Designed miniproteins, single chains, continued (3). Designs and how they scored, part 101

Each design is a single chain, and the fold is of that chain. pLDDT is the mean over its residues in the fold that is shown.

## One batch from the design tools (miniprotein)

Design m11503
Fold by ESMFold2-Fast:
Structure m11503 (fold): chain A 55 residues (1-55)
Amino acid sequence: STKERSEQAAAALGQHIRDKDLDAAAEAMLNLMSTAPKEEYQQLLKETIAEAQRA
């Protein structure tokens, strides 16, 4: 489902940010933005970035 795909992309983005793999992080972010309506991916993106920055 769209939600499952968005959640998977957000999880991948967070992991790549933690790993400092900027190329993979950019690809994951682009995938997240293309799979769901703005409201759905924006919430996941905000949470993922905030969590990664705290680590």
Scores: mean pLDDT 73

Design m11504
Fold by ESMFold2-Fast:
Structure m11504 (fold): chain A 83 residues (1-83)
Amino acid sequence: MPLIKETVRRVSAISILVSGAEFEVSLGNKKEAQDLLKQIDDFLSELRKLNAQLQKHDPQLAARLSAFLKKVEQKKAELEKEI
């Protein structure tokens, strides 16, 4: 239960950062977008560590988190090309 809540909270946080980066790119705010993309990298690293822990306790949730992380990594790469 607590581990699932922490996962959801962090997933929500990274989703907000991605939306913010998209918005900054749309405004031409290159530096602000780059700063947000760096924060996304930091959160991705933390979520990968959490995913390794989840693999031991809930492999199904770990697989779902892995799929989410791949989507975020792809979106980040797309945004980096626009900067």
Scores: mean pLDDT 83

Design m11505
Fold by ESMFold2-Fast:
Structure m11505 (fold): chain A 95 residues (1-95)
Amino acid sequence: SSVVEEAKERLKKAVDEAVKLSDTNPVEAINLFTRSVQEVLNTLIAAGLVDTAVELAEEASKEIEEALLKQGKPEVAEQAKKSVKETIDLMLKSS
């Protein structure tokens, strides 16, 4: 599906941009990444692709965690992971 491929590309770009931004502004890096995850979740859930949305968000969470840990930023990695989990939980529980 083109919407799934676009979502994957968007999340990969968001991981790369957030990792780069974390060198100068880790708070804004997490905010930008979280917004990208939320937008992807919203788009895929609206399309009826709930399981795919969660899988892609979890994959992006793992990719950003691994990248930030390799850069010696464990606290930023933990915050990114926590923000994604919270975003998934909120999106799935919204009526």
Scores: mean pLDDT 86

Design m11506
Fold by ESMFold2-Fast:
Structure m11506 (fold): chain A 88 residues (1-88)
Amino acid sequence: AVAELARRFEEALRRAALAAGAPEEEARRQARALAEGAVRLAETDPEVLREGLALAREQLAASDAPAEVKEALARALEAMEEILRLLE
């Protein structure tokens, strides 16, 4: 379950980077690094990640980013919240 959600989180981050104009290889590399870091935080300091997700949601709602970027980031936040619930 966690591995599947981590892949979903990584894929959503990759799509957000692509929608923001990043090249495919860079988007994949950035998404993987961010996903690995977030999963590690979920396992070691879940409260820090939970605070970060709340801030990210607020910033996303106020963002002027293109709809495609906002949609992909919203999917990433949903996947990360599910990972946090499973690790409780």
Scores: mean pLDDT 81

Design m11507
Fold by ESMFold2-Fast:
Structure m11507 (fold): chain A 75 residues (1-75)
Amino acid sequence: SEELVKNIEKMLSEEEEVKEFLKKEGDKEIIENFLKHVKGVVDKILSDPRVPEELKKKLKEFLKKLEEFAKELLK
């Protein structure tokens, strides 16, 4: 759907803002719960056959970058 694609593109455009949020938060439990929530949303979108494959690839990369960034923050 048009709204679904638009929301995905918006999410992808906010990568740096999300990273800044995670960096400022500093609380391990809040960061981990946030990432778990984001992963759940991404997994649902990746299971939707209406989502273009190019956007699915970008979402996978987006999630991986956030997970790697958070892992570095929580060292």
Scores: mean pLDDT 79

Design m11508
Fold by ESMFold2-Fast:
Structure m11508 (fold): chain A 114 residues (1-114)
Amino acid sequence: PTVTASRSKVTVKEGGSATLSYKVSGAPLSSPIVWLFQRPGESPETLGVINPATGETRVRPEYPRLTLSYDAASQTVTLTLSDLTLEDTGVYTAVVQVGGEYFYGEGTELTVEK
């Protein structure tokens, strides 16, 4: 599998929204796609998971402003964050789990400005 970020960097104003996308190729549709978030100086944490075959999502309850989607025609997984705060600044990464292995995309750096 390959996981390719649409953008390396995104800058948005506080209160706006950001859309981050990855193209996932060569993975079965039953393979979960996990979204990770790492704040500067902190360990990565899991934001949520999407099943591309069903469109079913599970997002951490601490992130009610987060939406995950998958488009089969473009093979694209998308994360949308609304009502952005400075605390949303960090690196976002999509990861595909195939069997016992994890395939990481390059991180997308999101900067939220006042």
Scores: mean pLDDT 84

Design m11509
Fold by ESMFold2-Fast:
Structure m11509 (fold): chain A 74 residues (1-74)
Amino acid sequence: DYDKKRKEALDKTEKAAEKYAKVTGDEEKAKEWIERAKKGSVGDAAVIYGEVWYEYRKAEEENKKKEEEKKRLE
């Protein structure tokens, strides 16, 4: 069902955007992604989900590198 697929895509995008906001504190950017996904098709939501997930992983990786550097006793 198209409506169910759209709802699932939106749910994934919202969760990814929320994770991004928690990591970066950028709630406005997260809201922009969610609004774009809501206005678009399932395909648009998938593209936006990819953008959100890419930015989220990038932010997480930067935080991980900072934590690893901090754990080096010296």
Scores: mean pLDDT 76

Design m11510
Fold by ESMFold2-Fast:
Structure m11510 (fold): chain A 99 residues (1-99)
Amino acid sequence: SLQEQIDSLKKKIDELNTKAKEYEKKMVDLANQASKAIREANELKKLYEQTGSEEVKKRYEQAKAESDRLVKEFIDLYNKYNELKKQADELKKQLESLT
């Protein structure tokens, strides 16, 4: 029935909005982790440039790899967040066409 279609769309929109809120919280956490990792990598790079230490270079390379990974995870999550928002907006338009 029309009412069942409306109720189904509302439920799907609510589920997408709930998931988007979860992704927002995870993005904040990832952004904080990425910022710290980027700072650590930059500090190690400067220390390597000052000392020429191969041990510091290895630490820098590890820190850079970790910061790159966290940035990629953030971007991937941000893209998923935007896709959820687009899906919710499309379902809202469908709901508006039925009401």
Scores: mean pLDDT 90

Design m11511
Fold by ESMFold2-Fast:
Structure m11511 (fold): chain A 110 residues (1-110)
Amino acid sequence: SSEEHEAELLADFLKGKKTTVEEIQQIRGVGPASAKLLIDFMNGVPVEELLKKPLSPTARRLLILSAGYDPENPSLPKIGSLGELTQEHLRQLGFSPQQAEIIYKKLHNE
């Protein structure tokens, strides 16, 4: 259903396949303002600066995953690459178990 499609869009973003505001806005819960901030991160703006700005919950999760750490939550494990990401990391960030499984599988190509 729609949740599987949304998880695929999230995985495509994390794999670098979504790079414009229009493409990133296809992700539910990411509006134009949040999409622009995710693009700013891709262009080298530090995660610490972007987390001070208004972000949707979904955009915040994507920003933290893309950065590999949450400066506001040091209890979350740091990851050096998307290949180190586990389903548990995704669930701790607030993704549903179904979304976490689909994102994990899309990032870990067999």
Scores: mean pLDDT 78

Design m11512
Fold by ESMFold2-Fast:
Structure m11512 (fold): chain A 87 residues (1-87)
Amino acid sequence: MISEEELERETLEALAIIAYAMKGYDVVLRIVKEMEERGLEPSAETYLLAGKAAYEKGDIETAISYFRKAADLGNEEAKKLLEELEK
């Protein structure tokens, strides 16, 4: 059985992936912020996408913040991107 919260989280994460693929970086950031505001737990990969979206917009501070969240959840790509931005 899937809860309504789990289904909504999965749906929003799928939409974030699609938005990122379409270069809709503002949409990715809005989705992740909505998930956080609603108490849905974004996955490490969803935080990674938010960090990449912020970086593409030139918002390096927001990118670093989201990459740290993704890395803390075990995402190796986010950890590597943090190391590259901190050089």
Scores: mean pLDDT 84

Design m11513
Fold by ESMFold2-Fast:
Structure m11513 (fold): chain A 82 residues (1-82)
Amino acid sequence: KEELYKKLDEAIFTGKLSKEEWDEVFRLLEEHPDDENLWKTLGFVLLVTRPPPDFKERLEALVEKYPDNKVLRDFYERLTTT
C-alpha cells in the first residue's frame, strides 16, 4: 500500500502510471473503497495521467459493487458526464 502511494505521488510529477500500477490501484479501491486518501490521490493522478481504456468500465463495476459509497459514485458521475 505505501509503495503504491509512492508510485502515485511519482505519477503526479511525471504524468506516467503503468497498467500494472493501475491494476493495483483498482485492487486497493476494491479492498478499501472508503479510503479518502486513495481517492484524493487518484483525483490528482487523473489530472496529469492518461487512464487505461478500461478505466471507466472498472470504476463502473466498483460503483455497482459498492452502491452506498457516495464518494465512489460522485467520482464516477464526474468522470462519465464530461
Scores: mean pLDDT 70

Design m11514
Fold by ESMFold2-Fast:
Structure m11514 (fold): chain A 59 residues (1-59)
Amino acid sequence: YDSQINQYIDQGNYDQAYQIFMQAVDDGRPVSVDTAQRLLQHYPNDQRIQDIIDNSQRT
């Protein structure tokens, strides 16, 4: 998921990157903090992305 999400971000296709991110979350698959932070820059008010970043700090 991380590589696909980053690929779409690099292409400027943020909607597709976000869609894959949500699929990873729904599937219970890990997404890296770096990838989540990149998405947060384009969706700064998205609490779901922020929650992933915050939860990763607890491990």
Scores: mean pLDDT 77

Design m11515
Fold by ESMFold2-Fast:
Structure m11515 (fold): chain A 77 residues (1-77)
Amino acid sequence: SMEERLAELERGIRAALEAGRFAEAVRLAEQIPDEEARRRALGNIVARRLGLDGEQAKSLLDDELIAEVVAEELAAE
């Protein structure tokens, strides 16, 4: 089901982030079919990559910055 796929992707993203594999986390997040859930997952990945806390992430992360960091991580792998 879609719910099972989302849960599997979320587990994979968490494991990739714990391993410091940001490009892998991004590729998994891009597989999320829901646009808002995908955007939230990418934002969380970028916040962790940049070392931002929840308050800093809310203040500093916009769609443009998220897209830029995502592109840099995919290019680095």
Scores: mean pLDDT 82

Design m11516
Fold by ESMFold2-Fast:
Structure m11516 (fold): chain A 73 residues (1-73)
Amino acid sequence: GDPEAAARSARAAAEAAAKGDSAAGTVGFHQAMLYGSDNPEAAEYARRGAEAGQAGDSAAAKEYALKAMEFAE
């Protein structure tokens, strides 16, 4: 994994989701999941963020992205 790339992708996803861009948020969370794959907690939160972003829940997507970043490091 690449925890820096995971953190950057999760942050970009959280920012996109906060602006209402669910598609960009979902893509960013999937990238965070891939980069954080060596950390199961980061991958789990990235997955939850991607699900929330895809459902249009930008607030939940942002919260899970921030948690994914916390565990990606």
Scores: mean pLDDT 71

Design m11517
Fold by ESMFold2-Fast:
Structure m11517 (fold): chain A 63 residues (1-63)
Amino acid sequence: SLEEEIEKLRDEAQEIARKANLTPEEGQKISDKAFEEMNKSKTPEGILEALRKAVEELRKLAE
């Protein structure tokens, strides 16, 4: 389900940020952007897309 995919992406984002040792400021900025995108969409698909983008941004910074 979309809800399960959303939860999975949240868990992945947290793990990536933790393993990458990102600064709290960098993590917060990505989180804020994802939250704004989710609020803008107001749909499960939009929320899922926003979280996927957040995970990709975290992966880029984690490199």
Scores: mean pLDDT 74

Design m11518
Fold by ESMFold2-Fast:
Structure m11518 (fold): chain A 92 residues (1-92)
Amino acid sequence: SMQKQRDLETSFNHALRSLATAVLGGPREELEENLRLLRELGDEGSAKAVELALQGDLDGALKQLEERAKKLGPVYESALRLLKRHIERHLA
């Protein structure tokens, strides 16, 4: 349904922003708030991505979001690829 698609898009966007915040060394409080919101939305997969980011496992977080991005389509896959390139550049 369109509602389920919107919920998945909302969850993905929260998880993607959380991962970007983690990469930039942003506040842990923001990651914890996004984790709470994702759990409230019932998206365990997106919540797990934020949990991994909170633990410093950025590669694990990216892999978790890749499965979600495939369901949302090429625009979301491209956004995730851009974030992955930024992470790889900052870790190199």
Scores: mean pLDDT 77

Design m11519
Fold by ESMFold2-Fast:
Structure m11519 (fold): chain A 88 residues (1-88)
Amino acid sequence: SLKFKFSGEGKLVSETTVEATFTGTTSDGLSLTGTATIDLKTGELKGEGTLTDPLTGEQQKVTFEGKAKVDVRGGEALLEGEGTVTPL
C-alpha cells in the first residue's frame, strides 16, 4: 500500500461528518485526486479516487483511509492529512 499526503476542502453534512474533495501526492510521486468522508470525532478519513502516474499518464481507481486535521468555519472545512492508498 502507498502512503500519501493531501489537502482539500469540504462541507459539514452533519454535526460529526464532513464531505470533501482533495488532491494529494504519494511518497512515490504519484498524484491522487478524490472525494472523502471525514469523521470529526476521530479525524478518520475514508474515500475513493484516482491515482495518476505523472511519468506514464496511467490511472488507477483507488480507495484510501487516513487521518485529517480539519479547520471548520461556518459549515465549510479546510483539510490536511496523511493516509494509505489501496488499489481497486
Scores: mean pLDDT 82

Design m11520
Fold by ESMFold2-Fast:
Structure m11520 (fold): chain A 64 residues (1-64)
Amino acid sequence: GEAARLEAARKARLAGLKLVQELLEKGAEEIKVERLSDTRYRITATINGKELVYLVEGEEVVQL
């Protein structure tokens, strides 16, 4: 339903924002956020010269 779709989109956005905040607190020098859909984001960060890639799918966050 429409309400479920909006809720899923909100949760994904909040999960992505929380991850970005955590990466910044860890000293991330570069953060790139790519919107793949309303519920999916790819987040790439560089910390101490190491590239880290994460996939956000709804409430789930997976490191690639």
Scores: mean pLDDT 83

Design m11521
Fold by ESMFold2-Fast:
Structure m11521 (fold): chain A 77 residues (1-77)
Amino acid sequence: GAMLEQARRLALLAGLQAALLARLFGLPEAEIERTVGDIRVRAVGRSDGSVRAVATVGDEVIEIEATLEELLEELAK
């Protein structure tokens, strides 16, 4: 549904931000938490470009494991 697609896109954006923050500040990893309406996201990004993000909407869970390059490709669609 539209809400699940919104949750997925928020998770991708949070993951991208986490990985970029880790790189920009010279950290091994960074964590971002976001809430938009009923959507909650927790994302961890590493300076090597690896990302893990989890989005929840009610009892539904979306898990993403990706590289920074893969996140940029998905967000460009």
Scores: mean pLDDT 84

Design m11522
Fold by ESMFold2-Fast:
Structure m11522 (fold): chain A 93 residues (1-93)
Amino acid sequence: MKKILELELEIVNESGEIVHVKITITFEGEKAKIEIEYIGENNEKIVREMTIEEAEKALKAILENLPITKVVKTEEEEGGEKKVTELEFEYKL
């Protein structure tokens, strides 16, 4: 099974500026991959490979502690069938 979750959020950096961040979490087999993209003048992409358990803990921390502005899409592949669900939910603070 391969599952992809794409999140957009806004964080306040050390300078008090609002930074737009895109997080992509890919679950494949026994491994997970988190890709973090900072959207700005210095577009930085951080890629981390981790266990599924570590990724689930990271996702829970993100959902509970960070102001998620948008869930862009979920994509699941099981048994050769690809399911793409585009979810555009704006979370009002």
Scores: mean pLDDT 63

Design m11523
Fold by ESMFold2-Fast:
Structure m11523 (fold): chain A 95 residues (1-95)
Amino acid sequence: DAAADARRAEALAAEAERNRERAREELKKSSPESQKFYADAALNYEGAAANFRAAAAELRAGGDPSKAAQLYSAGSINYAGGDVSIMLGRRVEEK
């Protein structure tokens, strides 16, 4: 169901935007050693949100399902990259 798949992608995009905002808040409070990781996390979540929104738009338009799948996959990779960067930033702060 393309409409259901589009709603899931839209929900993931919204979640990525919330995580991006959280990463930006952490960046403002971070030590010099952790700043690069929180900056990388924000960029990754921004990329995830854009790719998930593009996947949802493709699905809603009844477009190319392979293109939608590629965009969704790219969004998932970016999202995972954001999560890893947050983890690394926090571990650096723990000393």
Scores: mean pLDDT 88

Design m11524
Fold by ESMFold2-Fast:
Structure m11524 (fold): chain A 63 residues (1-63)
Amino acid sequence: MKLEEVKKKATEIITELKKQGASIQEMINQAVELAKELAREYDLPEGIARTVVMEALSKVVEE
C-alpha cells in the first residue's frame, strides 16, 4: 500500500528536521507542505496524505 511508503518518507524527513533543531511549530509548518508534496507524488487525496504525515510528526515529537 502506498500509505506505508508515504509514512516512512514523512518519518525520515521530519526526523531530519528535529535533528536540525526545528521547533514543533516549524515541523508542523513543514509537515503541511510535505503532505501536499507527497499527495501529488503518490496520487493521494491531500486529506489522507495530511493525516499520515501528521501521525508521523506525532511519533517523531513523542520520541
Scores: mean pLDDT 80

Design m11525
Fold by ESMFold2-Fast:
Structure m11525 (fold): chain A 94 residues (1-94)
Amino acid sequence: SLEEFFAALKEVMERSTDPDHITAAAVLAVAHAFQQKAPEEEVERMLEELKELIRRKITDEEVAEESIRLVERAYRDLLALRRAGQFDRGAPNP
C-alpha cells in the first residue's frame, strides 16, 4: 500500500496546477512513508522524486523553492521524531 499511496499522490501532483495542492500531496506522501515505517533510505529516495516533481510542475521558481522547503521541513521534523524515539536516555544495561 505504501507504493500504491505514493503513486496516487504523485498522480494528484501531476494532475494539479495549484501549488498548494501539489505541496500538500508531497507532504502527505512523506508523512505516510514515516507512518508506514519505511526505511530512511526509501523515504530519502521518495523525497528526491517529490522535489523533482515540484520543480517540474510549479513554474514560478520562488513558489517551487518554498514548496520544496516545506516538504524538506516536514521530512526533517518527522525524521527527528523517529530518531528521538530510538535515542531515549540510555536504558540502564541490566
Scores: mean pLDDT 82

Design m11526
Fold by ESMFold2-Fast:
Structure m11526 (fold): chain A 90 residues (1-90)
Amino acid sequence: GPISEEEVQARLDYLASKPLEEIVDPLSRRPIKEDDEVIIDKTANVFRKEDLERLAKLLGKSLEEVIEFVKNSDDAALGGRLARLLRELE
């Protein structure tokens, strides 16, 4: 089922409490840099736009389609699922 608003807020609070270098994109395992564009989904998973663009290219989809899919997902495990997919496609 969908994650609760309290759980989303707790995840956002956790992200805000961390130094930027401790926040990593689940797709690439790269730390988020200050100048990185990020996409945050409904369950507070943080994705680097560049890593979503790489996934989109490998899937033969537009970046816009992948961003829309991510933003409309309520799957708290989405980061892990997309990371596995990216690994299998590379």
Scores: mean pLDDT 74

Design m11527
Fold by ESMFold2-Fast:
Structure m11527 (fold): chain A 69 residues (1-69)
Amino acid sequence: MSQEEIDREVQLALAEIIVAVSLLDKSLTPEQRLADAKAMLDKAVAEGRITPEAAEQARAWLEERYAAL
């Protein structure tokens, strides 16, 4: 794999970890956890810490998990 592909996979893993940690925070309601996770992804993209593609994949994963509940 190219270095760009490896870096992208790392960013995706980081985005997924951020989302997963937010979903496990029992001090927040499920709706607040979902909103916080999305806000964190949006902020990370705006700051250039992750790519929009990585954030979109993590967001889709997040919404899919919450829709199943």
Scores: mean pLDDT 68

Design m11528
Fold by ESMFold2-Fast:
Structure m11528 (fold): chain A 80 residues (1-80)
Amino acid sequence: MEEVERLLRELEELAERARAEAENPDPEAARRKVYELARRAEELARRALELAKDDPELQRRVLEAAARFAEAAAEALAAV
């Protein structure tokens, strides 16, 4: 439980960092950064889902966090 909660917090932090890239004056640097954050988010989500495999409620929370990251990344990429 504690590990999944930590991974969920990290996913939320990555989503905030992705959104911040919309304000990056260098569009190429912003794009590279968002892509790096996306790779990290995928790794965290995969680990969290494996840890939550026997808990459907935790799986739902992980998928919701991953979806929020995807939305943040898409918004940032659209802005640059």
Scores: mean pLDDT 84

Design m11529
Fold by ESMFold2-Fast:
Structure m11529 (fold): chain A 65 residues (1-65)
Amino acid sequence: MLAEAAEEARARPERALELGVEAGRALASRFPSMSPEEQAAALEQARELEEVLREQAPVLRAAAA
């Protein structure tokens, strides 16, 4: 989910913000039910998504203003 969101955000920068928010909310709702290993993997994927969103920030600012 989160890794897929990062890939989609790279391919479609204009949708990056929406994908990031949706993935983050889905992760937050599931996070307490995850194993510690799954939680660690999810946090690493979240960091990748944050980096993609930061990289796409100029495009997002232009789109959202």
Scores: mean pLDDT 68

Design m11530
Fold by ESMFold2-Fast:
Structure m11530 (fold): chain A 64 residues (1-64)
Amino acid sequence: MAADGVLKLGQERGGRLSSGQAATGAYEGGASDKGAMGVLMEGARNGGVLTAQQAADAAKFFDK
């Protein structure tokens, strides 16, 4: 699952991801283009960083 991939990546990086890292992790984890784009936008709103959980939640929300 896209969310699981992002959570694992966040754990390896101390729980914080850049918006680009979060979007790439979601996409490689199976998120749609819309899901990955949603994660990227959410990261931008948070000053360019997301916690692993925020990234996972965004990926699930926008991947419809």
Scores: mean pLDDT 71

Design m11531
Fold by ESMFold2-Fast:
Structure m11531 (fold): chain A 98 residues (1-98)
Amino acid sequence: QQEQIDADVRLALVEIWLALAKKDYEKGIPAPESVIERLKEWLKDPDPGVRAAALRGLVYELKSNGKLDEAMKLIEEALSDPNPDVRRAAEETLEELK
C-alpha cells in the first residue's frame, strides 16, 4: 500500500540522518536542536519501523547534547509501545546507555 511505501522512504531517511549524525558526533560535533525536533515527529509515526529507528536516532542525539534524562524518558515511553519491535528497540537502546 502507498502508506507502507511512504513509511519505507521515511525509515530510510531516518537511517541516513542517524548515519550522518553519528559521523558528526565522532568528530565532536553535537546534533542541532532542529534534528532532535524532526526525530521527535517521526517518533509519532504510524509505522512501527519508523518509530523504532527514530527512537534510536533521537536517544543518540539527546546523549550527544547531554540530555540523558530526556533520552531515558523517551525510552521508558517506547517500552510501552504496542509494537514488539519498537519495545525491543527501546530495550536495546537502554542497554547501550549503560
Scores: mean pLDDT 74

Design m11532
Fold by ESMFold2-Fast:
Structure m11532 (fold): chain A 55 residues (1-55)
Amino acid sequence: SKKKELIEKIKKLVKEYNRLRQELAATTDPARKAELLERMRKILDEINKLVKELK
């Protein structure tokens, strides 16, 4: 089912987002923080797109 595949993809993205949040909390390098925040933003944008497809 396409819906089941979308849900599994969202779950994987949420897991990756949480991993990046933990790395951000442990990071002191400003350049690395900026990279992590940009990756997190892109993941949230992708999650939002997939959630809209579940309607």
Scores: mean pLDDT 86

Design m11533
Fold by ESMFold2-Fast:
Structure m11533 (fold): chain A 93 residues (1-93)
Amino acid sequence: SLAELQAQVARARAQIPAIAREAARAIMELPEEEKEKLIREVEEELERTPDPARRRLLELVLEALKSEKLEETEELLREALELLLEERLRKAL
């Protein structure tokens, strides 16, 4: 039902801050070599991605990986997760 879908979306959205914080901490703990490899992989994916919505998501992830501030990385990841949830909802409808 639509009500069940809305409840599932609300639960998923409520978890975003905690997921973003955990992911941000994990990124800050990455060795520099591994972080540089991830940055390169995201940049290469961005070059191959013509879709504007997907590009925005990858740009937010790239900014999060390049940030030296935990709070900035967390906020960028929160924005990326919100966009990912919105895109999945669009495709499910």
Scores: mean pLDDT 83

Design m11534
Fold by ESMFold2-Fast:
Structure m11534 (fold): chain A 74 residues (1-74)
Amino acid sequence: EPLPELSPAELEVYIGVFAGELRAAGFPEEKVEEYVKRLREAAKVSSEAFLEEMRRLYEEAFPGVRVRLLPPIP
């Protein structure tokens, strides 16, 4: 099914959760900022590009972990 377009508020929720998980896992702040920047750049392209980049970054940061992204709040 086609992905819905994410609002700016929904994008910030996804970014905040991911950044929080990185910090909880002990990643340095510089690396967290690098990943957040990559997510924000992908968001400028499309919601699909943003979610694909987030999936890729989760796989990079946490190899072998299955990531479940919650659907946008209606």
Scores: mean pLDDT 72

Design m11535
Fold by ESMFold2-Fast:
Structure m11535 (fold): chain A 100 residues (1-100)
Amino acid sequence: VEEISNKSNEFWKKSEEEIKNGNIEKGKEYSIKGIEYSTEGFKKNPNNKRVWESMTNSGNSGGKVSEESIKKGNTETTKEIMEEHTKSFSEHNKIHEESL
């Protein structure tokens, strides 16, 4: 879980850095990978507080990435990242409900 959370955070940092440097497509790719690692961690340990913290951090990082994308005039990338976040959180809620 800790390793997966660390990988999620690493990809979010790479995403923010790439978007800040104008590499929007690469930034989007890293954002999606960050979401995927967070989701994988939750599937393995749905009741683990660190995984829930990783989900919250993923949301906060997605917000920063979205703000940078908008500043660069790339609203489509922001939309795609937000759609992936929405799908991920829906899957997390489903897994949580099934685990209760």
Scores: mean pLDDT 68

Design m11536
Fold by ESMFold2-Fast:
Structure m11536 (fold): chain A 61 residues (1-61)
Amino acid sequence: SPEEIARLVEEGKKLDEEINKKKAEYTASGNDPELQAEIDKLTKKDGEVGHRLLELLRAEA
């Protein structure tokens, strides 16, 4: 649905912003392993959102 696509787009934008913020914190903290784990988790979730978006966008074509 258009609402589901819009929601996933917004979720992806928020995840990208969080990942960028965490990467900056990771660099500033001197490579905190806990921050690396959080970045990895967010990156995997971002990939899942992107995959779902591609499926929905292809269905709208």
Scores: mean pLDDT 82

Design m11537
Fold by ESMFold2-Fast:
Structure m11537 (fold): chain A 62 residues (1-62)
Amino acid sequence: DLYKEIEELLREARKRLPKEKFNEVEMEVGVLILQAAVEKVLGGDPTPYLEEAVRILREALE
């Protein structure tokens, strides 16, 4: 479940990243989650947006 993975990674990022960096990552991920929600409502595939959010979070935690 990509939504659960994003939630877990956001919790980890909040603990490990400086506040300014976390705020940037949270905003970028939030935009992708919004895009995924819009895509799902339109009958499309939200998966690419959610996978990109996971990628951004994992890269930020490296």
Scores: mean pLDDT 86

